Designed miniproteins, single chains. Designs and how they scored, part 109

Each design is a single chain, and the fold is of that chain. pLDDT is the mean over its residues in the fold that is shown.

## One batch from the design tools (miniprotein)

Design m3776
Fold by ESMFold2-Fast:
Structure m3776 (fold): chain A 88 residues (1-88)
Amino acid sequence: SMAEKEKNQRAAEILRQLARNDNNPEHKETLLQYAELLEAQNYDEFRKLLASTKNGFIRLVLETVESSETVQEVLDAVVAAERERRRG
């Protein structure tokens, strides 16, 4: 649906913003790749990439994106994860 495409577009923007703020080039690449797959609604490849992800923080962010029904849930979970991890 159009609403689903709009939600995925906004979630992809959040992932790209996280990539800009991350100093690890491997994390940046993974987050950007997920953003592209989400915009394309390629959930099969998204799940495959999630299954191969070894970094706990990146995996938590991506699992939250997959399980969230709204962009607000993604935002709230990302903020909570950043507070818990304090990786700044």
Scores: mean pLDDT 69

Design m3777
Fold by ESMFold2-Fast:
Order: sequence, then C-alpha cells, then structure tokens
Structure m3777 (fold): chain A 71 residues (1-71)
Amino acid sequence: SMALLRRAEELIERAKELREEAERAFAEGDPIRGTGLRLRAIGLALEGALLLIKLGASREEANKLLEEASN
C-alpha cells in the first residue's frame, strides 16, 4: 500500500538523519549522545526494513539498509 511505503521511506530517512547526528556527536566528543542516537537510528532502520519486506522487497535489499544504519 502507498501508506505503508511512505511510512517505510519516512523511517529510513529519519534513521539516516539520526545516524548523521550520531556521527556529529561522536566528532564533538559526546559518546553518550552519539551512542543513543546510533541505537535509535538502528531501531528505525529495522522498522523500515521490516515494512519493505512486507511490501515485497528482498531480504538482500533489507539487509543493505540495516548495514547502512550500522556503519
């Protein structure tokens, strides 16, 4: 459905933004904030990946998304 696809896209975009914010936090010497943001990014990316799988995406495509959030 269009609504589920949009939700997956929004979760993926938010995960990427949180990942970038986490990297900035680490660069600024705030590892507590950085770690928290990283974990939130992974959680959102996982939710997005699971929604994409429900919509017919391959596991390979979903795994690529999770790897991007983990790195």
Scores: mean pLDDT 83

Design m3778
Fold by ESMFold2-Fast:
Structure m3778 (fold): chain A 81 residues (1-81)
Amino acid sequence: MEEEILKKVKPGDGVSATLVVDGREITLTADGPGTTAFDLYQLLRDLAESAEARGDRETVEAYRKAIDQLVKKAKEIVEKQ
């Protein structure tokens, strides 16, 4: 379900996800050259799995929140089109 919605977002529609790790705010945007919303989703999932393997629960929660934001924004874009 989530992957299907993310794949419907066109490059350049400007989907971003913000996360806070170690007190630093990081914004990842899926509107750049060669980066789709689905590519960003896969990256965040891989990073969350790596953090979970390390036992870093706070970082896992930050990535999970970023994934939720990305999916929500993607749904809003797809529903408006």
Scores: mean pLDDT 73

Design m3779
Fold by ESMFold2-Fast:
Structure m3779 (fold): chain A 85 residues (1-85)
Amino acid sequence: SKELLEKIEALLEKIKEAIEKKDYEGAKEKLAELVKLLEENLSQKDFSKLAPILLGILRAIINEDSEEALKLIDELLEKIKEILK
């Protein structure tokens, strides 16, 4: 739904802001909120399409690789838009 996409985009923006501030703990907390939102609102099949990129984002945050994290967040948003079409 449009409301779900708006919530996802708002959480992704908060994750990006935390990464840009080098607040990696805050980024992890917001990523966990996003994962929960996606698990509760998507089918198991659609969530499974996002799981590898979500794990990639988490690894990039743990490694403090801001460039990779931001790149994967943009890729995640595009995949979510395709699922919600």
Scores: mean pLDDT 89

Design m3780
Fold by ESMFold2-Fast:
Structure m3780 (fold): chain A 63 residues (1-63)
Amino acid sequence: SREFLVVTLVAPAGTDPAAVAAAARARLEKEAQDRGLTVLSQQTDVRELPDGSVEATVLAAVA
Protein backbone atom coordinates (compact mmCIF):
# COMPACT_ATOMS: atom_id res chain seq x y z
CA SER A 1 0.00 0.00 0.00
CA ARG A 2 1.16 3.58 -0.64
CA GLU A 3 2.14 5.63 2.41
CA PHE A 4 3.73 9.03 3.04
CA LEU A 5 6.75 9.78 5.23
CA VAL A 6 7.55 13.26 6.50
CA VAL A 7 10.84 14.35 8.08
CA THR A 8 11.34 17.86 9.48
CA LEU A 9 14.74 19.02 10.76
CA VAL A 10 15.51 22.39 12.36
CA ALA A 11 19.10 23.65 12.52
CA PRO A 12 20.62 26.72 14.25
CA ALA A 13 20.76 30.13 12.56
CA GLY A 14 23.60 30.35 10.04
CA THR A 15 23.45 26.66 9.03
CA ASP A 16 23.74 26.02 5.27
CA PRO A 17 20.16 25.32 4.01
CA ALA A 18 21.51 22.76 1.50
CA ALA A 19 23.17 20.82 4.34
CA VAL A 20 19.92 20.77 6.38
CA ALA A 21 18.00 19.57 3.30
CA ALA A 22 20.57 16.81 2.67
CA ALA A 23 20.37 15.69 6.32
CA ALA A 24 16.54 15.60 6.18
CA ARG A 25 16.63 13.48 2.98
CA ALA A 26 19.17 11.10 4.54
CA ARG A 27 16.97 10.76 7.61
CA LEU A 28 13.90 10.00 5.45
CA GLU A 29 15.83 7.44 3.35
CA LYS A 30 16.95 5.68 6.55
CA GLU A 31 13.38 5.73 7.93
CA ALA A 32 12.10 4.12 4.71
CA GLN A 33 14.92 1.54 4.74
CA ASP A 34 14.27 0.64 8.41
CA ARG A 35 10.57 0.07 7.54
CA GLY A 36 11.35 -1.95 4.38
CA LEU A 37 9.80 0.71 2.12
CA THR A 38 10.92 2.06 -1.26
CA VAL A 39 10.92 5.83 -1.85
CA LEU A 40 8.85 6.45 -5.00
CA SER A 41 9.02 10.26 -5.05
CA GLN A 42 10.07 13.02 -2.68
CA GLN A 43 9.78 16.80 -2.31
CA THR A 44 12.01 19.01 -0.16
CA ASP A 45 11.12 22.46 1.19
CA VAL A 46 13.61 24.65 3.07
CA ARG A 47 12.73 27.85 4.92
CA GLU A 48 14.20 30.28 7.43
CA LEU A 49 12.13 30.63 10.61
CA PRO A 50 11.52 34.03 12.33
CA ASP A 51 14.29 33.31 14.89
CA GLY A 52 16.80 32.65 12.05
CA SER A 53 16.70 28.85 12.42
CA VAL A 54 16.68 26.82 9.20
CA GLU A 55 13.91 24.25 8.70
CA ALA A 56 13.92 21.51 6.07
CA THR A 57 10.86 19.34 5.44
CA VAL A 58 10.94 16.28 3.17
CA LEU A 59 7.70 14.60 2.10
CA ALA A 60 7.97 11.24 0.31
CA ALA A 61 5.53 8.78 -1.23
CA VAL A 62 6.64 5.28 -0.22
CA ALA A 63 5.54 1.69 -0.85
Scores: mean pLDDT 87

Design m3781
Fold by ESMFold2-Fast:
Structure m3781 (fold): chain A 77 residues (1-77)
Amino acid sequence: AEEVLAEVRAWAASRGAEVLAIGVAPSTEEARRLAEEKKAEAEAAGLEAYGGVTSEEEMKEELGEEGALYAVLARPK
């Protein structure tokens, strides 16, 4: 799980983007809520923001972890 978080951070940095939020939430709905909240904050600050979430099924199958992954990336416009 932590390895995927580290890879996403490294990828974002290589693309000139900042990772504003990344983590695992207990459900897809909670992950979506957290991503949308952080994306809205970034956009309100004048940044170009992108949010993404996985399904709980994908997290279990791909990473063997319970819950759902969320990430929010931002960069200057």
Scores: mean pLDDT 74

Design m3782
Fold by ESMFold2-Fast:
Structure m3782 (fold): chain A 82 residues (1-82)
Amino acid sequence: LSEEQQNKLKDLVLNTVKENVGKSYEEVKKALIEAVNKFLKEIGIDKKIENLLEIEALLRELLSEEQVEELYEELNKITLEA
């Protein structure tokens, strides 16, 4: 991925969680899976994500360790304030 695409993926995950804060775990999970799959399709990656562990694996593969750590710190802040 380009740096621009990596940042878009990070922002997509963060914004999807923010928009679904206060909803059930299953609704947030479904929203994340749908958002990531749509992103992959738009950038031409022929992969289908089916669960959160696959999202985590994908993020660690496509993003730097520093970007992944920053993303999880921001996600933790969002979920703790919900």
Scores: mean pLDDT 75

Design m3783
Fold by ESMFold2-Fast:
Structure m3783 (fold): chain A 65 residues (1-65)
Amino acid sequence: DAKRRAAAQETIRSMALGAGMEVARIGERSVEVAADRVTPAVETAARLMRQYAAAAGLTLTLREK
């Protein structure tokens, strides 16, 4: 469902910004987020974002800048 994926992408964007991360790229079925460093807070946010992404049929990738 394209509407469900779009809603999930917006939720992930909000979560990433709240955790001090950037949304580097949004693909058809993927979201790439970037952080300056992986802290416990970033790890927790990434775990929640991966769960949300998986439920919507998306792949989430985290990288360090």
Scores: mean pLDDT 79

Design m3784
Fold by ESMFold2-Fast:
Structure m3784 (fold): chain A 75 residues (1-75)
Amino acid sequence: MSREELLAGADAAVAAMERALAADPSKAPIVAEDVRGLAAAVEAGELPPEVAEVARRLAERAKAVLARHGVEVEL
């Protein structure tokens, strides 16, 4: 998987999350757990270096979307 493919996947994931939370804000806590899991995997060194940077950006973008729905995530 190329960096461009990883970035496109991250963009698609954020867009899907925004649509899901707009349709059902009650899912925000579940999304927050997924974001915490992603951040923990990055910190644990479980991801290849090329993926880790994109994953960190994805987690930060997801945190910003969750904050707009009143849910704070510690990264």
Scores: mean pLDDT 77

Design m3785
Fold by ESMFold2-Fast:
Structure m3785 (fold): chain A 68 residues (1-68)
Amino acid sequence: SEEDIERAKEVALKLKENNGSFKGITKEELDLLVRILSTDERLREFAESLGPLFYSKLLLAKTIWDVE
């Protein structure tokens, strides 16, 4: 939903502000971000614009969740 996309963008910006650290990001916020990035190409492009390290960390988080 539009609300989920906006919330996911806020989480992405917070993660960038934290220099890519997941400390202080809740599991629910991270789940939302990964879920929306998996379904919305525009949000994926936005995440890539935040830097290669940021996107790589999101892919790692998705991989970790895929094995849980």
Scores: mean pLDDT 67

Design m3786
Fold by ESMFold2-Fast:
Structure m3786 (fold): chain A 79 residues (1-79)
Amino acid sequence: SEDIDKLIELLSEILGDKDFPQKAKEAQTNPEVAKELEELVEKKLAEDPVGVLTAVLDLLVKIRKPSEEEVARIRAEIA
């Protein structure tokens, strides 16, 4: 699915893990890998929520191409 592929790329960038796409594929058949990915995402959100949200915003700009005003409002909400 195109949406799943975009989500995997988004998560790879947010986590800073180049191996994330491979791990995501393995998680479909290996519940231990799925748990490790879930824990990694939760830990990253807890340690750097602003950094994670900023990375998500940058990727949403690339995907949706929102207006500069919309981007500015979202950045203000994150900060």
Scores: mean pLDDT 67

Design m3787
Fold by ESMFold2-Fast:
Structure m3787 (fold): chain A 74 residues (1-74)
Amino acid sequence: LEERARELAERVLARAVAQGLLSEAEAEALLPAATERVRGLLERAIADPEATLAAAAVNPEAAEVARVAAELAA
């Protein structure tokens, strides 16, 4: 679970750096927090898969990325 959360968090932060939203140093500093948030999202998805599938109906990756990005921006 944590390994998958870290992998997804790294992917989200790498895209943010590529889009000019974050520096590489900022992405590295945010990685632990992003990993924890993604882990929480994945744990919730396991506990309530129907609600998660409904929210991610159009694109599961986009839905997760959008939520993590919104939480990190707050």
Scores: mean pLDDT 65

Design m3788
Fold by ESMFold2-Fast:
Structure m3788 (fold): chain A 71 residues (1-71)
Amino acid sequence: KTIKLVVKNEAETLEKRVAEILEKYPEAKLVIIDANSTDETTEVAKKLAEENPNVELVEAPSVGEALRLAS
């Protein structure tokens, strides 16, 4: 199972949301699609991808492009 999560400017909540997903679906591959965040979201997502072998980060230049990648 692959779960795709579109995020933008969610630095404070992203770590908790990812932890909740991994607890419910420990064998799932989680793809975080960052829609050109301007806060620390990209940095948090990179850290989560480095710390978790089933978490990957994809950077998108806009929300519209992130939604296309999530489809």
Scores: mean pLDDT 79

Design m3789
Fold by ESMFold2-Fast:
Structure m3789 (fold): chain A 68 residues (1-68)
Amino acid sequence: SEFEKKLKEVEKKYEDNLKKTEEMGRQASELARQDPEKGAELSREAGKYATEARKKYLDEVKKILDES
């Protein structure tokens, strides 16, 4: 169904964003070994990215549910 297709697309986008957050966290940890300040900055950016990704996911799911 169109509903299932839209939901899967939104879920895949969120999964991709979670993978990006994990990658940023890994990079932040590695960076912190050489430059703790820059590592902390990247860690904060990863947190902001995760928060924004979650908000967009919830907003998109709500729109799909409202359309069905």
Scores: mean pLDDT 85

Design m3790
Fold by ESMFold2-Fast:
Structure m3790 (fold): chain A 57 residues (1-57)
Amino acid sequence: MKKTIVDDREYKEEDAEGVYEAALALMKRSPEVGEVIFNSTEKVREAVKKATEEYKK
């Protein structure tokens, strides 16, 4: 668990709200990514990261 940076902890709390909304929108727009999630976690990680950034922006 990462408890070295307060920002990381705060982002995680707020991220839960943003990630949920972003992930939902991502899955709706890119259902194919959800299929690859089991085969390539890296793809999901990048997709979720992008969606989260878009949602926060």
Scores: mean pLDDT 52

Design m3791
Fold by ESMFold2-Fast:
Structure m3791 (fold): chain A 67 residues (1-67)
Amino acid sequence: MERVRELLEEARRHEEEARSVERGRVAVRKQGESTGDTERTERSLAALDGLLEEHREKARRYRELAE
């Protein structure tokens, strides 16, 4: 049963990281709207999208292993 707890803790860590990235995306969008720098905003959002998917995928894997 301890192994299940460890896997769920890892899943929760990656879920928290994903939420942090989502908050970063909101901040980048707001800053982009204020500055009008569309190209910089798009590049930053693309990088955050990649990081978000990585954390979401790892969270999914850990939850599957815990079941």
Scores: mean pLDDT 81

Design m3792
Fold by ESMFold2-Fast:
Structure m3792 (fold): chain A 73 residues (1-73)
Amino acid sequence: MSLSEAAEEALKEMGLEEYAPKVKEAVEKGGDTVEAALAAAGKVQQELIEKGDEAKGQELAQAVGRAVREAAE
């Protein structure tokens, strides 16, 4: 499974499927690396914080980070 797919599935499990296509595309354009996945998740987290949902942003970043690290092993 690619890291972009792992990130997409993690977001869907959290009910954040609306962000899944954006994160997947960003990870694929970044070369399907852990760094690209974490950067994409960080951008979505920042957007959620700016909208006042810091807790959901933190959960998203943790879920994506966990999923891509597991997929990279």
Scores: mean pLDDT 78

Design m3793
Fold by ESMFold2-Fast:
Structure m3793 (fold): chain A 67 residues (1-67)
Amino acid sequence: GPAEEALALGEKYAARIKEASLKNFGEVPTVEVEVVDDETVYLKYEVRGKLYSGLLTIEELKDLLQE
C-alpha cells in the first residue's frame, strides 16, 4: 500500500546514507526510518558525533534517489 512505498523509499535512502558514510568515513551509522503517513517518513541518524533528523516526502525521496 502507500505506506509500504514510503517505507521502502525511506529504507533505500537509509542504505545510501550508510554506503556513503562507509565509503567516506569507514563507519556505518544506525539510520532510523519511521513512516509518519502514506507520503512522509522521518529519518534520524548520527555520523561523526553530529545528529541529523528530518521529515522527507515520497517526492523528495525520489529526487534524492534520482528516480
Scores: mean pLDDT 83

Design m3794
Fold by ESMFold2-Fast:
Structure m3794 (fold): chain A 86 residues (1-86)
Amino acid sequence: VKESFREALEALRDVLENDIDNPQKLTAAVLRLVGALIDLELAGVPQEKIDKMVKLINELTRALVNKDVEKARQYIEELEKLVDEL
């Protein structure tokens, strides 16, 4: 379950690096990440951690819409760190 979330973050990082101007690929990558988050919640990750991840994903989505690559990378790194703490 943690691996599917990590894979989703890697896919999003790839889109950020190579396809940031492609809204369809950005949307697909974000939806994949949200799906992986639901899997973490279903796997019994504490709600406190899920809420923190939801906040970061929302901030990440805003950064992606604004094409703020540096902020988007920061939020991806924070999400990677949170998954490692699970």
Scores: mean pLDDT 80

Design m3795
Fold by ESMFold2-Fast:
Structure m3795 (fold): chain A 90 residues (1-90)
Amino acid sequence: SLEEKVKEFLEKAKKLSPEELKEAAYSFANEAMNELEPLLTDDEWQELQIKVYKLLKEVEEAAEKGDKEKALEYTKKLLDLILEKYKKVK
């Protein structure tokens, strides 16, 4: 399930460097977004893209500063957003 994938990601994320966390967050977001795209309206998809890219940008900026706590915080917000959308379309 997506919830299990999120749990596994969070456990892995605790052990990653800020740079590795950034790469993992982008990879996870791309896979999740591909699964959600056919389930959403055009308007919902555009809103989700804007929110996801904003959070990924925050993860990237935190990672560049070496701020693992902030990178994890924004990554958790990203995962929560994706899970919320997935639960609403199933």
Scores: mean pLDDT 83

Design m3796
Fold by ESMFold2-Fast:
Structure m3796 (fold): chain A 91 residues (1-91)
Amino acid sequence: MTVEEKGKFLKGLAEAFAATSDAELRAELEAAGLSPEAVAELLALLRRMAAVAKEGAAAYAAGDEKAVTEKFEELLRLQAEMTALDDAALA
């Protein structure tokens, strides 16, 4: 994946997060049968991912290739944390 592809991905993800409310995300997680604690932890991670995507989109707009790469790697780490919490919460 190129820096341009990473930047476009971060921009698209930031736009998707901006279009979705915390209340809607909470309702979807609760409908999935997650505990209140799991919902709170996943929402906190989703907010962190949204912030990283927004920062990455800003770096992409500024042409900061290093920052785009760093924010993309940070996003992948947060996605791994979210997957681990989903596995633990649904077990």
Scores: mean pLDDT 79

Design m3797
Fold by ESMFold2-Fast:
Structure m3797 (fold): chain A 90 residues (1-90)
Amino acid sequence: SSNDQRLQQLTRDGQQQLDTVRQLLLNGDDPNVVLQRLSTLVTDLYTRLHDVMSDSLSRNDDRSLQQARDSRQTLMDGADYLQDQVTSTL
């Protein structure tokens, strides 16, 4: 479905964007700037995932809804882990 393609792309893009933020931390960028970028990314990813979940729910597409929940968990777990790493440098 179009939601399957959206979720696969969103998950890939989200993982790449999280890696980009991680590279800023590894390069010794200001931790406060890294946290600001991470916060912005998390908000964007959460909104986009919520849109897919809402669309899936309106279509009674339980499979895509579950996939969206799994993608959200994966991306948010990655973001939480990265936030902990940044916070440990403060």
Scores: mean pLDDT 84

Design m3798
Fold by ESMFold2-Fast:
Structure m3798 (fold): chain A 119 residues (1-119)
Amino acid sequence: LDLLVESLRANGIQTEVLTVSPDASPEEVVERIEEAVRRNPELQLLIVTGIHPENIPAVLEAAQKAGVERVLLLLSDRIRPSLMPIAMEVEGEVELKKASKEISERLRKAFQEALDQVF
């Protein structure tokens, strides 16, 4: 994960990692997302690890309210974590949209490099 974050930042993507306990309440997850945005106001990508699938809607809503443009979820599956790159729209209802072309291309390059080195 550190290599993934370093690769993303090296490609100009402002990235924060949030590790959530599987036992964390939705309120605790929201508070930690708000704290991450407060630490990095220019945050473009939030990586959330350890999240339970039931908490995905709450995480996406909290990230949108906090102004996060993109969320990557590393789901806590007991055997295999899944990567779900999600682009969020700021304003109104939570909507999943494609990342901007420039950031999407840089993100794809960073993911390919980091996946080869981390996974």
Scores: mean pLDDT 59

Design m3799
Fold by ESMFold2-Fast:
Formats: sequence, C-alpha cells, structure tokens
Structure m3799 (fold): chain A 110 residues (1-110)
Amino acid sequence: SKSEELGRKIVELLEELLKLARELIANADAPEEERQEILKKMSEVVKEIIELLAQLDRSNPFDQKIAELVIEFLELFGKTVEAVENKDLKTAEEYLKEAEKLIEKLKELV
C-alpha cells in the first residue's frame, strides 16, 4: 500500500539518522567543523522525515501508529544528540539503543 511504501522510506531515513548518530558519538572530541557537518546532515535527514510524516493520514490507525513510532524515535534521537553535546556518551548510547528498537518495531509494521 501507499502507507507501507511511505513507512519503508521513513525506515531508510531513520537508519541513516542512526548511522549519523553513531558518527557523532565517534567524533564527540573531533574539531567543531567536523561535528557541525554531521549535525547539518542530520538536520537535512530530519527535514525529509518530517515531509514524509506530513503525507500520512493520521485519521488512519495504521498511519497513526507509524507516526507515533517515528515521533518517539525523533524524541530519543534528540536526547542522544543532547547527551553527546554534554559529553555523556554512555547515556547517548543507551538512548540510541532504545531508538534502534523503535526502527525494529516499525519494520515489523511495514
């Protein structure tokens, strides 16, 4: 269905954000310029996810469930980035593991 196709595209973008989050953690002590390039790529991917979320019919229970999981992922992703900025890499890794589980749940739906 169109909803399943949108869900699969969102999953690909969430996996890209997960990869960028791992790169940010690996570069936590890198020069500011390198960290800013990763953050810029993250912002571009988040924008694409928001544009795809806007195409979902939230009156439909299936699309609403996709939207809920994606929003929860983005909240955990934001907490991961904040933890990296605070140099709390252990907390960042814990939030990232929780975010990865949401991708697994979303893959089961689509």
Scores: mean pLDDT 87

Design m3800
Fold by ESMFold2-Fast:
Structure m3800 (fold): chain A 70 residues (1-70)
Amino acid sequence: SGERAGRGALEAGRIGLEAAEAGDTKAGSSGGMVGIKGGQEAIASGDERGIELGKEGLEVAQRALELAGR
């Protein structure tokens, strides 16, 4: 479901962000990329809750990628 995809995106993004904050740029980048893809899929699902969670996941995943790229 879209909600499940959105929850997965948010979780992957958070894991990526925590890894990037700890200096693990490979894990941060990986988690961020998974979060971006999952967030896009959640939004594309058209599920209202999936769209909300997917947007949150995209925000967290973008932060993970930004930090991992430094």
Scores: mean pLDDT 84

Design m3801
Fold by ESMFold2-Fast:
Structure m3801 (fold): chain A 59 residues (1-59)
Amino acid sequence: NRKAEAGLQSGKAAPDVERAAAGGAIAAAHLGGDSKRAGEQASKGPDPETAAELGVAAA
C-alpha cells in the first residue's frame, strides 16, 4: 500500500515505538524497573536510530 509507506515515513512508526516503550516500562516496573523512563522516551518519540532506520529503509 502506497499510503502505508507514507504513513511509515510520516509517523506511523512513532506511535508504535511510543506504545512499545510504555509496554516495556510496565513490564520492567513489575520486575523492579522504572516506568518513568519509558514515559520520558515516549514523550521524546522514537529513538533517532529507529527513526533514521525506518526513514532510510522506506525512502
Scores: mean pLDDT 50

Design m3802
Fold by ESMFold2-Fast:
Structure m3802 (fold): chain A 101 residues (1-101)
Amino acid sequence: SRAAELEKLMKILEETKKKINEAIDNGKSLEEIQKIIDETLEEVKKTLSPEMAGMFENILRNLLSVIEDGVAAGKSNEEIKEEVNFLVDGYLAALRRRIAA
């Protein structure tokens, strides 16, 4: 069940990455991106264990922080996307290592 929960978390994270990239590409506001993150967190809390939901909440908060900091620094949409993708890919690699162990 733990491996299955980690696989489910990875799938939700990959879908979240896609949604954030699409939102940035479409010029969505920080408030609209926050809504995507909040909706994803509510889905996770309903479908995963409290331990896995807490882990995902930390990941989502870090993603939002990167986007907020990028916007505040006047970074381009492409620069913000690169930072988001780098962070997500790092989390996905860490989760894959846990499944493989």
Scores: mean pLDDT 85

Design m3803
Fold by ESMFold2-Fast:
Structure m3803 (fold): chain A 84 residues (1-84)
Amino acid sequence: SLEELKEEVLKKVEEIAKTKDKEELKREVIRLMSEFAEKAKLPKRDKDTYLALVEHALEESKSKEEAIKNFEAILNGMVEDKKK
């Protein structure tokens, strides 16, 4: 399910955060977001919108913890939008 895919992605991000610096984490989060969008078969418009939101949230984040929290919020919003 989309919710199971979300949980898998978030778990991968938390594991990456344990060993990678903030810039490496940003690159990996963007990669994982792109991969999630492909697996979820999102329309191009939705993919582009959510990727832009993730990139913006990562730039605004002051720490790795804040970056992960903001990414999770965006994924939750996407999952909820797809249920409607």
Scores: mean pLDDT 79

Design m3804
Fold by ESMFold2-Fast:
Structure m3804 (fold): chain A 89 residues (1-89)
Amino acid sequence: MKIDSKDPEELERELVKRLTQVEGIGPEKAENIVYNGELSEEDEEKVRKVAREHFTPEALLLLGEYLKSKGKSLRLATLIQAVANELRA
């Protein structure tokens, strides 16, 4: 079942958790992607896949707005919102 929480902090924690489970992304790297906006081109596709497989479009839009409000993860926020829009199309 896809994650559909209305709590953006829970969505942020779930994104870190799911990224930590991806091969080649450990807990430190997952936290750096989500909290510090340190997103490489290689990891971009991994983040897109996690977002598509594990989150509803509505949850992704909420998470993207939350990440933008924090100011550090603008590229990640834009990526997540793009995935949400693709899933809604």
Scores: mean pLDDT 83

Design m3805
Fold by ESMFold2-Fast:
Structure m3805 (fold): chain A 75 residues (1-75)
Amino acid sequence: MALARALGEHLGVEQERDPDERVVLDASYYSPADADGNSQHLGRFRAESPAGTSVEEARRLGEEAGRELEEQIRR
């Protein structure tokens, strides 16, 4: 399902774990591997949650990054 929700939940959980730390989620997204094990690079994203950010705001930041990644993904 939507990458936006998954990234929002992940960033929220990390921020809740240590609210005084800056959380950065930086990753490259690849297509599923074909029969030969090859994957195509589909996009890269970065989401940051500053120290002191609420869990709800961190989730929103992750959701925004996920929406941008979804726009980069081609079918």
Scores: mean pLDDT 68

Design m3806
Fold by ESMFold2-Fast:
Structure m3806 (fold): chain A 85 residues (1-85)
Amino acid sequence: SELDELIEKLIETAKKLLEAVKNGDVDKAQEYAIEFRELLEELAKLKPSKEQIEEILNKIREIGEELGVEEVAEQIIEEIEKVLS
């Protein structure tokens, strides 16, 4: 579905953002942050369920832990909760 595809794109973009942060690539981090916000705004229009939101948050937390950028991952999680809740 459009919703499922958008969720996958959001998670993949968050991963790219977190990888850019880990690598100190400021230009790429900024590019992916803009893309992430645009995807998040589109996702908000589709009104994802609480279960779908929780799945997104859990995936981003796991990626942050794996990459060792947990603080930045938590900032992304807070932005998602603010926009989607």
Scores: mean pLDDT 88

Design m3807
Fold by ESMFold2-Fast:
Structure m3807 (fold): chain A 64 residues (1-64)
Amino acid sequence: MERGAEALEVALVPHISVEDARKVAREFKENKYTPQELKDKLISLGLSDETAEQIARTVKALEA
């Protein structure tokens, strides 16, 4: 199911551009990031550690 990628795009739009949010969601769907890899990617895009952790946790819960 694509719920993790869709949730990731929606969660990222307030913090980064719509174009970047879509790109990250696509890369997540294709590359199957671990929670740590996803968090590190989000921090590299300018999100705070707390926001990146919360989004990574939520997205991974939707894949379970």
Scores: mean pLDDT 76

Design m3808
Fold by ESMFold2-Fast:
Structure m3808 (fold): chain A 77 residues (1-77)
Amino acid sequence: MERVEKIVEELLALLDEVAERLGLDAEERALLEKQKELLLKTKEMIINNIEEAGVTPEDLLERLERELRALREALAA
């Protein structure tokens, strides 16, 4: 469980950093907020699946880690 929460927290922090670093306007920030909402809903879905199955879905965690890496690389560019 902790891994999912940590990955989502890092993704949300990176999205905030992107918004600040790029000087996004109000419309662009609204799109970013929609991405944050999607991440939070995905987190809740994963947590519910873990609770039902009693096992962490490694495939979903790997996908989240991949998205985190992609955002970090985009921010570095």
Scores: mean pLDDT 72

Design m3809
Fold by ESMFold2-Fast:
Structure m3809 (fold): chain A 109 residues (1-109)
Amino acid sequence: MEKEAAELTKELEEKYAKLPEIIAAMTPEQKEDLKKYDAEQQIKVAKEIIEELKKVGAKEEYIKALEERIKELEEELKKLKSKEKAPEEVKKAIDESAKLLLEFFKKKL
């Protein structure tokens, strides 16, 4: 599991080696769109984690903490505008990271 995660991380780092340069070149409006997209992905991941935690009978406290985080992210989303779209390369990196996190979590259960 850890060796597989390390290999995937290396591939992502090599594939997205220019991400810091791309992010630095983004407009404030593109950075706001990226913030919105990241928050939407975090909400999706947290909801899927809650469903997995419910299946294994995890403590209600863990579920409540994630539900509170989802509410905070949903309130942040209401304030964010997608006036200009962030580059697809940055959004794809967020999507791949979210997918890897979910698969890693599921494999540990």
Scores: mean pLDDT 77

Design m3810
Fold by ESMFold2-Fast:
Formats: C-alpha cells, sequence, structure tokens
Structure m3810 (fold): chain A 85 residues (1-85)
C-alpha cells in the first residue's frame, strides 16, 4: 500500500525506528483499551473507534500493524480538526 511505504520512508528520513513507533502504539493501545473497559459508558464515538482499531492492532501482524497505525493517526487527526472547528 502506497501510504504504508510513504510512512516507512518518512520515518527513515527522520531517523526514527519503526520498531520504536510500533512499541509506543502497542503501549498506548493497551492503556486505551484498559481505560475503555473500566468506563465504557464515558467513551465518545471516536474513542470507541480508537479502541476497536487498537484491539485489531494488538492482534495484527507487522504489515497490518503499520496500516492500523496510519488509520489511528488519521482518526486522531480528524477528531482534532473537528474540535478546532
Amino acid sequence: MEKVEEFIEKLKEAGISLEEVIKKFREESKQLIELYEKNPEEATEVEKELVELSKKFLKADKEEQIKLILEILELQHKAFQEELA
């Protein structure tokens, strides 16, 4: 997928390890799922979508994990833009 290749190239140009990015997203995904399961009624629609993507990410192979990271970032970016509007 074009977006996956572009993302990997940008990380390489910035000197950022893909393994470090995956590790960070894995930890954040676990934390988000734990918070949701503790108080599912308090979660927004966006937070529920992020939890589902996070669950998929934790079960995914390395190639699928990169795609899911991009989807999570896109959803977070959309939510941020809607809050600013």
Scores: mean pLDDT 75

Design m3811
Fold by ESMFold2-Fast:
Structure m3811 (fold): chain A 65 residues (1-65)
Amino acid sequence: GRAAAEALLAELNRDPRVRALAEALFGTPDLASLPEGQRRALLRFLAEHDHDPAIRALAAEALAA
C-alpha cells in the first residue's frame, strides 16, 4: 500500500548515493517529492542496476508496494 511504499522510499532516501543520483537526474534528492513517472523510473533503475543488493531489494519492494 501507499504507506509501505512511503516507508521504503524514506529508507532508500537515507542513502547519500541515491540522494545524489535523484538530484543529478531530477533536481531534487527527495524521492517522495518526485512525480510518479520519474520516481518509478528511478526505482526501476536502482532495482536493476545498483551495486548494493540492499538498495536493489528496497527499490524492488517499493515498486511492488
Scores: mean pLDDT 83

